# Designed miniproteins, single chains, continued (5), part 108

Each design is a single chain, and the fold is of that chain. pLDDT is the mean over its residues in the fold that is shown.

## One batch from the design tools (miniprotein)

Design m19755
Fold by ESMFold2-Fast:
Structure m19755 (fold): chain A 83 residues (1-83)
Amino acid sequence: SSEEARELIEEARRLVREARRMIKNNAPSEEVLRKLDEAEELADRALQLAIQQKDRQLVREAIIVQAEASLLRMQLYLRQKES
């Protein structure tokens, strides 16, 4: 349902915000990656529901959350590859 998709997006956004805070506080990369993995799984589920409901706004919001999580994952990877 659109309500379920919206709840999943909100939870995914919460996890992305937590991951960003963890990165700022120098948390272990493994813990940050776990939060990002969870956020991406929730966003993917929301995307599938949004597509099924033909809700274009929710599709866009789910894609944005996926993109934000991916960007943080890339930033974390670059931090680990520091020379």
Scores: mean pLDDT 87

Design m19756
Fold by ESMFold2-Fast:
Structure m19756 (fold): chain A 103 residues (1-103)
Amino acid sequence: MSEFARRYSRAADVPQAELDAAAERAVAARNEARALAAKAGLSQEQQDLAGAMAMGAVLAEIGEAEAAARALAGSGRDALAEALRRGAREGLTPEQAVAAVKA
């Protein structure tokens, strides 16, 4: 958490509560991917790789959603920016978050 929070803080102005939520989401994704790999009978190395990939994907999605939200906020599209931020925290991709707003 501390290393993740430090990296996110450098990304500018993210509140600590949002950093903590993002870290918890990433850890949950890692643990779920590891459990699924273990259930499939994969090796410990494959379980660790699956967890690392899932965690990295969640962190990348949250980072991309925050960057997109910041860009959109300047364009007067604040509702879409908030939907992207919320979607990322709920585990949705940017595309899934946008689709949910359009539906």
Scores: mean pLDDT 63

Design m19757
Fold by ESMFold2-Fast:
Structure m19757 (fold): chain A 71 residues (1-71)
Amino acid sequence: MEKVKEIIKEIVEKLKKGEEISEEELKEMLKKRVGLDDEDIEKMRAGSSKEAKEKAKELLKAVKEVAEELE
């Protein structure tokens, strides 16, 4: 969770600077910093709609928490 928040802070900072972050770049950050392997990423990509939504909810919650902390 905390490492995910740190990645999200980096993403938010890049977006504030006007940089674009691709889905591929996001996956690369998750692999390198959170320690997700190719199997985890493949499950997220090829998994059920339910699993994809679950991961999206986790990321959304972390984004909201980071946004509140930045205030």
Scores: mean pLDDT 60

Design m19758
Fold by ESMFold2-Fast:
Structure m19758 (fold): chain A 75 residues (1-75)
Amino acid sequence: LEQQINELSRRAVLLLGRAFDAIGARDYDTAAKYLRELSDTYDRIADLLEQLGDTESAEVFRELSEIYRKQADDL
C-alpha cells in the first residue's frame, strides 16, 4: 500500500506540472484532461490512505480531488 501511495504521489506531481504547462501554452483542453487525471489520482491516494487507517490524510486528498476537478470544469 505505501509503495502504491508513493507511486501515485509522484504521478500527481507530474500531472500537476503538465496541467500548468498546458495552461501556460493556452491549451485548455489538454490542461483540463491532466487536471481530471490529477483529481482521479488524488481519489486513489485517498482510498489507499483509508485502507491504512489514515482518515485525516484521506479527507485532505478527497478535498484536493474536488478542487482540481472543479478547476478542470472551469477551463
Scores: mean pLDDT 87

Design m19759
Fold by ESMFold2-Fast:
Structure m19759 (fold): chain A 81 residues (1-81)
Amino acid sequence: EKAEIIAKMLVDALKDAEEVKITLTKKKDSVEIKIEFVKNGKKYVSTGETEEPLETIKKAVEIAKEELEKEGKKVEIEVIE
């Protein structure tokens, strides 16, 4: 359920993007989230960190990928542990 809430936030934030790449980097007590996306021909990069478990974030980005791909978007996910 928490993963679904995070996924919904990601989908809403990326609804106007055409291409998305999400990179998750596992740190000792946190997960770094890097989102690279293309919107109107311009590339954007957003980086954040969360104390949510890596498994929760992985589930959230997989749900978001599925939803965004249903709308014709290209989504790539990379996980670094």
Scores: mean pLDDT 83

Design m19760
Fold by ESMFold2-Fast:
Structure m19760 (fold): chain A 94 residues (1-94)
Amino acid sequence: MMTPKQLLDEIEELIAQIKEAVKAGKYDEAIALLDRLSVLALELARKLNLSGTEMATITALISAAYLAVKLEKRDEAIEELNRLGERIREAMER
């Protein structure tokens, strides 16, 4: 089974790929990558036994990034992806 650190590394790689897809205007590709990111982020949250509040925060940030990508708001999408990455790293410190 994947360790929390391995999940974090895959999540960080996916966030980088999503940012590149968004910058290239490939929003459909970014959505597909975000769907995978959501699955891995929730798996990480379960493995870390995150509180309901921490899981809600991560879910809200994923939803915000998804909406920004869906609405093709490039700068907002990148900003939300940066916030998501920061919060996931922060959760690893708990």
Scores: mean pLDDT 83

Design m19761
Fold by ESMFold2-Fast:
Structure m19761 (fold): chain A 111 residues (1-111)
Amino acid sequence: LVQRLEALPEEDQRKLYILLRDAQERMTLDDELEAAFTYLQEQVTLTPEDVELLQNYHESQELLRQQSVTADIAVRLMDIGRLEDIRAFLKTGEIRYLDSAYKNLVIDAAA
């Protein structure tokens, strides 16, 4: 895992770190994801724009969760789906999974 992460372009390392940092706020990471997060935490420096994106997304998701039990379940399902995309990326190396997960987070943060 670490060797594959070392081979990723800096932009892809940043996207993956943002996704894992967001996931850890609401979910328990498995051993592989936790190892990836720990490695990336030492390697990646977030820009002010990245920090703002994460803050806006977190605030949006918390507001949505407060609307109803159905909305809380929807947020949890979205988090699970994104984590599955991250796992698919780590297993296959196919950038489309990482790009899809990141794009969806950015869209959700803007809504």
Scores: mean pLDDT 79

Design m19762
Fold by ESMFold2-Fast:
Formats: structure tokens, sequence, C-alpha cells
Structure m19762 (fold): chain A 58 residues (1-58)
């Protein structure tokens, strides 16, 4: 292992997180054009999950 190896792994994990967020946002946008009802349900579920996570964090 090395300093560079650790930095690369952290960068890769961060990139994966960013990709996940981007994919999720793009997914909602696409779904909203094809099936707005399903998009709304998915958004509501995501908001509910985030709210519970915030409650846990306090």
Amino acid sequence: KSEEELKKKIDELEQKKIDEVRATAAGYARLSRVDPEAAQAAMNAAIGKAGKEIEKAK
C-alpha cells in the first residue's frame, strides 16, 4: 500500500457516489417524462428516506 493508493481509493469511492447521485437524478428526469406518477412516487419515497436519515443524525 501507499499514499497514492489510498488517495486513489478514496477518489474512486467519491466518484462512485457522484455517479450514483447523477444516475438517480437522470433516472427521475427520464421517468418523469414517461411516467410522471411513478416519478412522483419515487421522489416521495426518496424524500421520506432522507427525512428519516436526518432524524437519525440529530
Scores: mean pLDDT 69

Design m19763
Fold by ESMFold2-Fast:
Structure m19763 (fold): chain A 79 residues (1-79)
Amino acid sequence: MKAIVSVVADAGADAEAVAARLEALARATPGVEKVNSHVLGRYVLVSAVFESLEAAEAAARALEDLLAGTPHRIEVREL
């Protein structure tokens, strides 16, 4: 079944650069169908839909590694 990964990160002054990196990583993950990103001041919001839960979980792990040291929340939900 399809799954969605939702990311909220407090990236401060680097919000635009962090958004670009998160979006690029999500788009590079096999099984990705759709990626949306938004910058709201210091905050970055990314949502990505994947063809499988396994692909979404792989993306979430890679996003956790990229956001190490940055305040964030990542959620994976099966659709």
Scores: mean pLDDT 86

Design m19764
Fold by ESMFold2-Fast:
Structure m19764 (fold): chain A 74 residues (1-74)
Amino acid sequence: LGYVKAFGITKIDGVGDKTAEKLAEGIKTPQQAATLLTQIRNAKNVDELQKIPGVGPKTAQAIFDGLPKYYQEN
């Protein structure tokens, strides 16, 4: 969980506590957290976000809708 928070992944709209916990189960190094953030940022559509472990259809849509605000603030 610490790496997921440190890389600001939880600041993306749609990444709530339960999703962050599921993502954190696979994140054991800073490099894995950076890779996850890159996958989220480079997603061209909702289907690409759904390929991330722990991201379901509703969460993927919320993240995709939240990305413009995340880029504006970061």
Scores: mean pLDDT 66

Design m19765
Fold by ESMFold2-Fast:
Structure m19765 (fold): chain A 100 residues (1-100)
Amino acid sequence: SLEEEFEKIVEELEKVLKDKSLSAEEKLNRMMALIYKMRQIVLETQDDKLIEKLIEALEKVIEELEKLREKSSGELKDKLDHAINENRAEIERYKKWLEK
């Protein structure tokens, strides 16, 4: 089911968040790919519980991106800043979906 697929993606995201062997760029790319997959399921299901879980996942991703940003410079820092801003905008969007 899409709910089971979503839970497997959440488990994979938790593994990526805890993985200290990944470079900052690899970690950014993997987290964003997993968020994209979760977003597609939310768009298909319109399930409020999955929207709430996506918001929680986005908040965890932002926290990790902010930690990576503090240790980054140049173009990578700019990419991390962009990803943080995009994910913050997505959280605000999904919060509005829960109100309507």
Scores: mean pLDDT 88

Design m19766
Fold by ESMFold2-Fast:
Structure m19766 (fold): chain A 61 residues (1-61)
Amino acid sequence: MSLAEVKEAMRAALEALGEPDEESALAIGRALVHAGVPKELVVEALRELGFEKAAERLEAE
């Protein structure tokens, strides 16, 4: 799985929420890690999408 694929999956989920915030982005990130996506790719996707706080919190877990 590539960073681009993770980023697109995350963007689609966030767009479905209408008004995504840091907590929603973190919840989606955690769900992807639980589904077996490498944590490093999820953290980078969060950063590239502008959710720095969610990325930092997920990286610390």
Scores: mean pLDDT 81

Design m19767
Fold by ESMFold2-Fast:
Structure m19767 (fold): chain A 73 residues (1-73)
Amino acid sequence: HHHHMEELRREALKELAKLDPEGMKANIDYREELVKRAREGLKKNPTASPEDVEALERDEKRLQEEKKILDEV
């Protein structure tokens, strides 16, 4: 199920990158800024939960995947 949804998501992102590459880049840049701020917050709070760290890592990997898709088009 999750694998199938990720494949559909990648196809949708490729289409979006072709239709609105500037908008997609702006969205990625905005989310990257949010992730940077979250990372700084976790660094200042060494008692952050493992779940919060894992969620941030997933967001970072997601952004890297979207950047690669944008670069491919």
Scores: mean pLDDT 78

Design m19768
Fold by ESMFold2-Fast:
Structure m19768 (fold): chain A 61 residues (1-61)
Amino acid sequence: MKEKAREALLRWGRERGAEDTVRRYFEAIDKANEAIKKGDKELAKKYVQEARELLSQLPPP
């Protein structure tokens, strides 16, 4: 993910009081990528799903 895009989303979340949700979203994405690198397909799928759920909790732009 581009660093500027990550920073923009974190700022957007801070402005809307959703910084914790945005932070958890990136943590889930990072964990999913780590699981993919380890070849753990089930763990990767779990973290991708968690990231999707966190994204759905963010207020609309």
Scores: mean pLDDT 76

Design m19769
Fold by ESMFold2-Fast:
Structure m19769 (fold): chain A 58 residues (1-58)
Amino acid sequence: SLEEAQKLIDEANKLSGTNLDVSDLDNYIRLMQALSKVKGTPNEEEARKLIEQAYLLV
């Protein structure tokens, strides 16, 4: 559901210091910009997985 997808995006935002919304899941550039903020950190894999799981719910 969109509500569950937004919850996953909110968790990814906490890890990456970003402000993504569920509507941003269709915007590859915005997703890559968010992931670039955690690139090379321990949070990178977790943030990526949360975003991917949210994408499967929309």
Scores: mean pLDDT 78

Design m19770
Fold by ESMFold2-Fast:
Structure m19770 (fold): chain A 93 residues (1-93)
Amino acid sequence: SMEKEEIERLYEQSKKLVELAKEYTEKTEELAEKNPEVKPLAEKAKEELKRAEEALEEVKESPLKASTSTFTALSSATSARVYYRLAEKILEK
């Protein structure tokens, strides 16, 4: 069973993951402003940020939602970082 204190901890972790997704999304958008070639990657990063933000809203709904939503936020932050790294690699060519 998950205690209320654990849900609060997962909520704070999910907030940090949303901030991380936002940072990588903003960095990818900055690259896309100067290089339209990577605009599709910025759009994908934006979709992942939205997914992370929606997951954060669900963290406090139940113990199961706290765990699954935190995992969704982690997955989305990771994907946003991957899109940023791919944008950097495309621009190295």
Scores: mean pLDDT 87

Design m19771
Fold by ESMFold2-Fast:
Structure m19771 (fold): chain A 68 residues (1-68)
Amino acid sequence: SDEVKALTLKMVNYAYDRFDARGIKLSDAQQAELHAEMYRLAVEAVREKLSEEEVFERVDEIVDKIVA
């Protein structure tokens, strides 16, 4: 639980840094989607013991999907 929460926050902060660098402001719906997707990924990453590289590759995919 604590590991999932910590990883979720790390991934959310990474995603927001990427959006800030591009000057993108997320809608409330996009913010909710981002948080939900990052939580799902964190649960899977902890369960499946995904590498940091694998996790951030998937974060990049989710980021691109949300702004598409």
Scores: mean pLDDT 84

Design m19772
Fold by ESMFold2-Fast:
Structure m19772 (fold): chain A 63 residues (1-63)
Amino acid sequence: SEELEKRREELAKALAEKLAMKEGADSYSVEKLDDNIYKITLKKGDEVKEYLIDFKKREIKEL
């Protein structure tokens, strides 16, 4: 549903913010890849870290 999609987007953003704070990132972005899959990109200077969030499996995987 549209409401569940909006909640997942907000949760993905909140998780991205927490990861960015933990890693000391300069910036972050969140991209929807699929209904249950979101990609988080963290940038710290020239370093880039990427994570996949899977809401169906309830896991976060570093790429």
Scores: mean pLDDT 84

Design m19773
Fold by ESMFold2-Fast:
Structure m19773 (fold): chain A 71 residues (1-71)
Amino acid sequence: ATLDVSNLSADEKAKAEAENAVKSAVENNEEIDKEELAKELLEEYPDSKLSEEELKKYIEEIEKKIKKEKE
């Protein structure tokens, strides 16, 4: 069950889960399908106000930051 007051929390949760997934994949030397991950996260957080494109861009930005820190 989702509430209108939790819509921002859903967006934040989707972004946090995306960051955790990217960190895990980079640590395991796994390649991330950013589009698939964005779709999966939006399915898990259907009340999120994020578009698939916005979440994909966030995933790309986090991946670049994490990879630079690891390298």
Scores: mean pLDDT 73

Design m19774
Fold by ESMFold2-Fast:
Structure m19774 (fold): chain A 95 residues (1-95)
Amino acid sequence: MEEYPVIIERIEELIEKGDIDGAVEEIKTVLRVLSLSGHELAKKALEYVEKGDWKKASEELRKLAERLRREGLEDAARFMEKLAELLDKIEEKKK
């Protein structure tokens, strides 16, 4: 999953057309890959997504973005921030 803009655009399109379940499954797939790669914050975010706690999932992804930015991984950090923004949009649609 190196093509961060393509993944973000696909998830945004799913949200815009009202396919929230499809958007959630795409986000879960990304978080599973990151969790298996040793990112504990991604594992926590996945657990919160599975519980429907979008706000806490978003918070864990923003913490991961900050960590990645400190490690010089700016593109990966921006990808995590964009995923957090998409989770925030999902929460707003349920209120």
Scores: mean pLDDT 81

Design m19775
Fold by ESMFold2-Fast:
Structure m19775 (fold): chain A 80 residues (1-80)
Amino acid sequence: SSDELVKEAIEKFKKKLEEYLKENPNASVKEFADKGLELFYELLEELESKVTLSEEQKEKLIKEVEELMKKAIEELKKKE
């Protein structure tokens, strides 16, 4: 289902962010934010090429990605 594809996309995005942070422990907040934005656009493009997302699904995706990015940036700031 499209909901399963959205869940998989979010999990893939989370793994890529965690991998980037592990490989780049000294990345600045800006570098991390830029990478997160890049990965988010890649995720949206790939997902939209496979399924038509409802407005509710898009809002859920955006909210979950925003929450993941916010938490990751706060953790990164603690290292700076």
Scores: mean pLDDT 78

Design m19776
Fold by ESMFold2-Fast:
Structure m19776 (fold): chain A 102 residues (1-102)
Amino acid sequence: SEVEKEIKEITELASKLVKAVREGNYDEAAKYLEKLGEIILNSNVPNETKAMILEALATEFERLGYPEVAKLLREASEAVKNGDKEKVKEYFDKAIKLLREK
């Protein structure tokens, strides 16, 4: 289904994002985060599923030593649960900026 395809794309982008951060490739990481944000904003994946993926990603960023990015991803997760697309975009844009400034 379209939803199953979108969940797979989100999961693959999240994995690529974490790998890029671990390798110190922040430009690539920012690009993956941008693509992830676009799918989170535009897909028909249930908001609870989107929020769970963002929480898992935030936990991973915290473990990697990026607590500011982790905080923004948790805020994006909460905004997704509330259906607040404007706030989701704001938090993703801030997180992308932080990665590009590394």
Scores: mean pLDDT 88

Design m19777
Fold by ESMFold2-Fast:
Order: C-alpha cells, then structure tokens, then sequence
Structure m19777 (fold): chain A 63 residues (1-63)
C-alpha cells in the first residue's frame, strides 16, 4: 500500500539521520544543547518529508 511505502521511506530517512548524527557531532564539535536542537530540526525535516511523500504518492498513483 502507499501508506506502507511512505512509512518505509520515512523510517529510512529517520534511520539515516540517526546514523549520520554521531559523525556530524564529532566533525562539528556540537555541544549537548546544540545536539538537541539539531535533533529537533531533523525531526521537523522527517515530518515535512512524510507530508511530501504522501502528497506525491496521491498525485502519482491515483488508485
């Protein structure tokens, strides 16, 4: 289903963010407060991505 496909894509994006976060923290020397802010931004991006994938799938599939 489209919902199942969207969940898969959203989960992949979230997982990718989790895997990338330690590298970003180390390379940029983020403080704990900055890390929390960055996680908030990443979550907002994931929610935006979810809305976008849902809208695109509704347009493309029309089924």
Amino acid sequence: SMEEENEKLVEKARKGNEEKLPEIIEKRGLSPEQQERFREIQEEEVESFRAMTEAINKIIEKK
Scores: mean pLDDT 77

Design m19778
Fold by ESMFold2-Fast:
Structure m19778 (fold): chain A 55 residues (1-55)
Amino acid sequence: MKLTMEEFKEIVLELREAIVNKDEKKLEEILKRIQEEYPHIYDVIKSLVEDLKKR
């Protein structure tokens, strides 16, 4: 599956909003979708989420 830079930015924004709102359910739903659709980038996205939560 090919992910464009624009699609990646949208995913990052969606993750950031879920983290800011402390919506753990939404965050888990997004991560599950990424794991199913883009498993090859899941580790990168997971690391990004951990970094965003540290703020």
Scores: mean pLDDT 75

Design m19779
Fold by ESMFold2-Fast:
Structure m19779 (fold): chain A 64 residues (1-64)
Amino acid sequence: PTVELLVVVRDRDGNVLLERRVTLPADDPEGVLRALEEARREASERTGLPLEDLTAEGLVTRVD
């Protein structure tokens, strides 16, 4: 089974800086962690904000 994960990166004020959908195996915690860290790094590069000011969250949107 697979899951579709909506990854959202926010700044300290709750502003959404990046949204991304990824499809991962349902039992792949390593893949989830990688997706969150990649999104956070990309948002940091795009905005110039330091990584420590950014939070990445994953929401499961679909399960197959």
Scores: mean pLDDT 82

Design m19780
Fold by ESMFold2-Fast:
Structure m19780 (fold): chain A 91 residues (1-91)
Amino acid sequence: SYEKRLEELKKEIEKAREELEKLRDQYNPEEAEFQFELQVLAALLALHEKYELLREASERIAEAKKKGPEAREETLKEVKKEFEEEIEKIK
C-alpha cells in the first residue's frame, strides 16, 4: 500500500510540475512557485499519514473558491503556512 501511495504522489507532483511550467511562462512566477511548494508540502504530509489535515485543507480551499479567486489565494497561503508548521513539528 505504501509503495503504491508513493507512486501516486510522484505522479501528482509530476503533473503539478507540468502545469507550473505553463503558468511560469504566462503568469506571475512567484505564484507558480508557491503552488508547487504547496503540492510538495502536501505530498510530505501524506507520507506522514496526516490525511485529516489534508482533507480539512481541501475543504477550506473548496469553500474559499465559492467566495472567489482572491479568497482562494488567501486560503492557499494560510494552508501552506499550516503545512510548513506541521512538517516542522515532525522534525
Scores: mean pLDDT 71

Design m19781
Fold by ESMFold2-Fast:
Structure m19781 (fold): chain A 74 residues (1-74)
Amino acid sequence: MKEIEELERRIDELLKKAGDYLFTAAYNEGLAGAGTPEQAAINLKKAADNRALAQKYIEEARRAGRERDELLEK
């Protein structure tokens, strides 16, 4: 079914974006451990911002997953 295939592709794209943001967050968290206190604060803020973006994509993927599952049950 085309709608299910489109939802599965959308879920994959959203999860890939979330993963990219989580990777960027982890990278910035790592940099915070090696820098000056000022650099640490900047890197931790970047990490928090990227984790918030990842969470938005994860929530959107969950919504698409529920829509896909509803179509599969019918």
Scores: mean pLDDT 83

Design m19782
Fold by ESMFold2-Fast:
Structure m19782 (fold): chain A 100 residues (1-100)
Amino acid sequence: STPEAEAFEKEYGEALAKLEAELKAKIEEAGYDPEKIKEVIEIAGLIQAAIAKLLKLLSESQEKLLKEAEKELLLKAAEIAEKYGLYPVAEVLRKVAKEK
């Protein structure tokens, strides 16, 4: 029913926002602050090739954290779906999470 779907969407949205905040905190804790890295590059007077390499490494590190967060989000979404009796949706979400 519509009320159950709306309740699921709200709880899913709240879980997503929390996971996004946790991911941002983990990126900062890992020292992958783009602004601080830019400041170091600027102060160091690095050549364009070195700048491009550092930005690529940061992107790859952030991509790994994003992929892990996506998998956790899919599993949390599956748990929320089961809570609202959406078992077929939960099964699809778990299958996608296992394939990531």
Scores: mean pLDDT 56

Design m19783
Fold by ESMFold2-Fast:
Structure m19783 (fold): chain A 58 residues (1-58)
Amino acid sequence: SKLERLRALALLEYRPDLSVEQIAEETGLSKEEAQELVDRYKKNGKEFIDEEYKKILE
């Protein structure tokens, strides 16, 4: 859901210490969805977070 992705994005920004498994457990996303977000964040950094927030909040 949009809320699950929004929570995951916040965790990536404010809790970079969390594993993929922990992000999935905290947000309700699948491990696969959490891994996708982590991989995109590692590649594109904060700009990925900002663009995803815009898409969810529009």
Scores: mean pLDDT 79

Design m19784
Fold by ESMFold2-Fast:
Structure m19784 (fold): chain A 89 residues (1-89)
Amino acid sequence: DPSKKIAEEMNQLINKWLKNKEEVTLEFELRSTSNGAVSRVVLRITSDGKVEVLDVSGEGATPEQTEAAREVAEALAEVHLERFAELNK
């Protein structure tokens, strides 16, 4: 289950960040099942709980598809950080 894997990876990143106050890098790869196009987004989660985009690339993906992948990756990372902070306040 890709959703479960992403949630587990995010949970591990958040746990490392909270315990060690370290910066963590998260890599997203989105692949189209219809045409095999790939979009890759590399994010950095800072020790103060901010999300930074380090790299965005694509192979066979349109600029619009790659931009959408970046927006989804950033939104997912931010929602997970905010949700975890609320639950552990």
Scores: mean pLDDT 70

Design m19785
Fold by ESMFold2-Fast:
Structure m19785 (fold): chain A 64 residues (1-64)
Amino acid sequence: AELPTPEERAAVRLERAAADGISPEEFKKLMEELGITPEQAEALLPHLRPDVAARVRKVLEELK
C-alpha cells in the first residue's frame, strides 16, 4: 500500500476543514499548524477542490 504524499495528506486535511465550515482565521491557523510553506501551498493548489484552492490562495495573498 502506497502512503499518500505529504501534499495529498495536507489537501485532505484542508478539504475536510473547509467542509466543516471553519472560519477564515481557523483555516489560516490550520495551514500554520500543518507547517505548510508558501511553496508547498502552491504545489497543493492543483490537488484541491476549487473552493478550497481559493481559500489557500487568500492565505498566500495575506502572507505576501
Scores: mean pLDDT 73

Design m19786
Fold by ESMFold2-Fast:
Structure m19786 (fold): chain A 96 residues (1-96)
Amino acid sequence: MSGNAKEAKELAEKAEELAKEGKGEEGGRLAAEAGSAAAYAAETGLDSPKEAKEAGEKAAKAGVLAAKVGGRKGVSKGAGGAIAGVGAVFLAELKE
């Protein structure tokens, strides 16, 4: 439970690296996982709102990048990461 924001941040950073390497589908999948983990951290309040917000912002950025470089599969997976990441940011802001 504790450290969900940290795990989400690490997944988002790895997702961005994969997308920069042209692995948009894999990067998009990890961005979606990161966004969901960040949203869960924001919703449960087990991490600080600032940590959950940072993780969500990174997940959204990674998702957008994966969508740009991964073609149809990157768009499908990356969009999920962007939406979940933005949701995490909003939830974290509401708890600050």
Scores: mean pLDDT 77

Design m19787
Fold by ESMFold2-Fast:
Formats: structure tokens, C-alpha cells, sequence
Structure m19787 (fold): chain A 100 residues (1-100)
């Protein structure tokens, strides 16, 4: 798979997991931050998918999810933050399987 194809697969998986998390969250502030984080992640991947390696594109997605988790945790939304950290871990595992 090309770096671009890997980025597309990982971004689709990240989007799916964020949508599942959004369905479970009733806090409007948390929902807004997750939606904004997804938009920023999509923008970063689209701007860089022709310029960066598969590993670097993976790191953008993983770091974006972890940063979102950190922000939610600081706002006292620990359950939501935990779900973002688990999503980041699962994306990292998927990337290792695909990049082989």
C-alpha cells in the first residue's frame, strides 16, 4: 500500500471510532471538541498525504487523538478522554499491520 492509501484507511478507521464515541457522549462541549478535532485531523492528513511517509501520517492521526484525549481530560471529561486514548492505540495497531 502507498502512504496515501494507508493514510486513507487509517483516517476512515479514526473517523468511524470518533463517530462511535460521539454517539456515547451527551456532553455538548466534549462533542464540539471531538468534531473540531476530527476536522483538524482530516485537514492535516489531506495537506500532508502526498508529502509524508506512512509512519509520519500514522503519527499525525495518533497524536491528534491523544491530544484530543488530553484536552477532554483537563476539562474533567475523563471517560471521553479514555475512549480517545483507546482509539489512538487501536489506530497504532492497525497501522503496524498495514505497513508490513
Amino acid sequence: LSPKEIADILLEEAKKRLEEILEQIKDEKARELIKKGLEEMEKLIEENKDKLSAEELTQIIVDSLRLLGDVLERLGLEESAKKLYEAAKEIEKLAKEIIK
Scores: mean pLDDT 84

Design m19788
Fold by ESMFold2-Fast:
Structure m19788 (fold): chain A 109 residues (1-109)
Amino acid sequence: STDEAAKRMMELLDEISKLLSQIKDLEKLKQVTLESLEIMLEAARAEGRPDLAAELERLRAQAEAAKTKEELLSVLSEAISLALTSLPPDVAIETLERIKELVEKALKE
């Protein structure tokens, strides 16, 4: 149901936010941000969403130019918000699960 999908997305967002807060290395956060954007870009292209893909490419360029943790987190937050509002709920959930796994892996490296 829509309510169950929304609850799952909120749970994943909370988990991702907590994991991201544990990244102390700026270069690791930048890598995670760029790889998360690539996951979202793959989903946008697979769903035939060129408008979403264009916005995510803009955010990727901002992430590549970012010099602070705050700038990277701002870009990632905007990208996730765009993906969640633009992608079908099942694709959005799968995308968030892939991002969570990516962040968990980065924290173990």
Scores: mean pLDDT 88

Design m19789
Fold by ESMFold2-Fast:
Structure m19789 (fold): chain A 83 residues (1-83)
Amino acid sequence: MDIDKLVEWAKKNLGLTDEEIEFLKKYNATPVEAAAIAYLEGKEELVDRIVEAISKATGADPEGVREEIRRLAEALKKVLEKQ
């Protein structure tokens, strides 16, 4: 995915701050993947904001979005432990 298009989408749809946009650029990740990494780093406020934004944009249940982020975080942790 083009990172500039992701940044534009995130600002328009998620209302992200410049600091949160820099976080996404650092990991070259989708909002869900970035939220999973933020979850592993203990950045609860960023995780909460991404969950709320995805829920509002897609109509998905916030609990379901949070569960998907947790599942991705656990999968990423296992991959990182293997390296």
Scores: mean pLDDT 68

Design m19790
Fold by ESMFold2-Fast:
Structure m19790 (fold): chain A 66 residues (1-66)
Amino acid sequence: KGREAAALFEALLAAGASVEEAAAAVRERFGDPSEEQRAVLREIGEKLNEIGDAIDEALKAGKKPK
């Protein structure tokens, strides 16, 4: 589940999608990302350095609080 969301996000970025587009596609396909999914996506963002914050913020915008 979380790994699939991360794989889709990573594949979209590799295909030239923007961070916002990749995050929106993940939200659309998997619904609101769980804490586990957000953690995995944040790790990917950390590897990308400068866009890690943008990834986390885009994911938070799509996730409703409990």
Scores: mean pLDDT 64

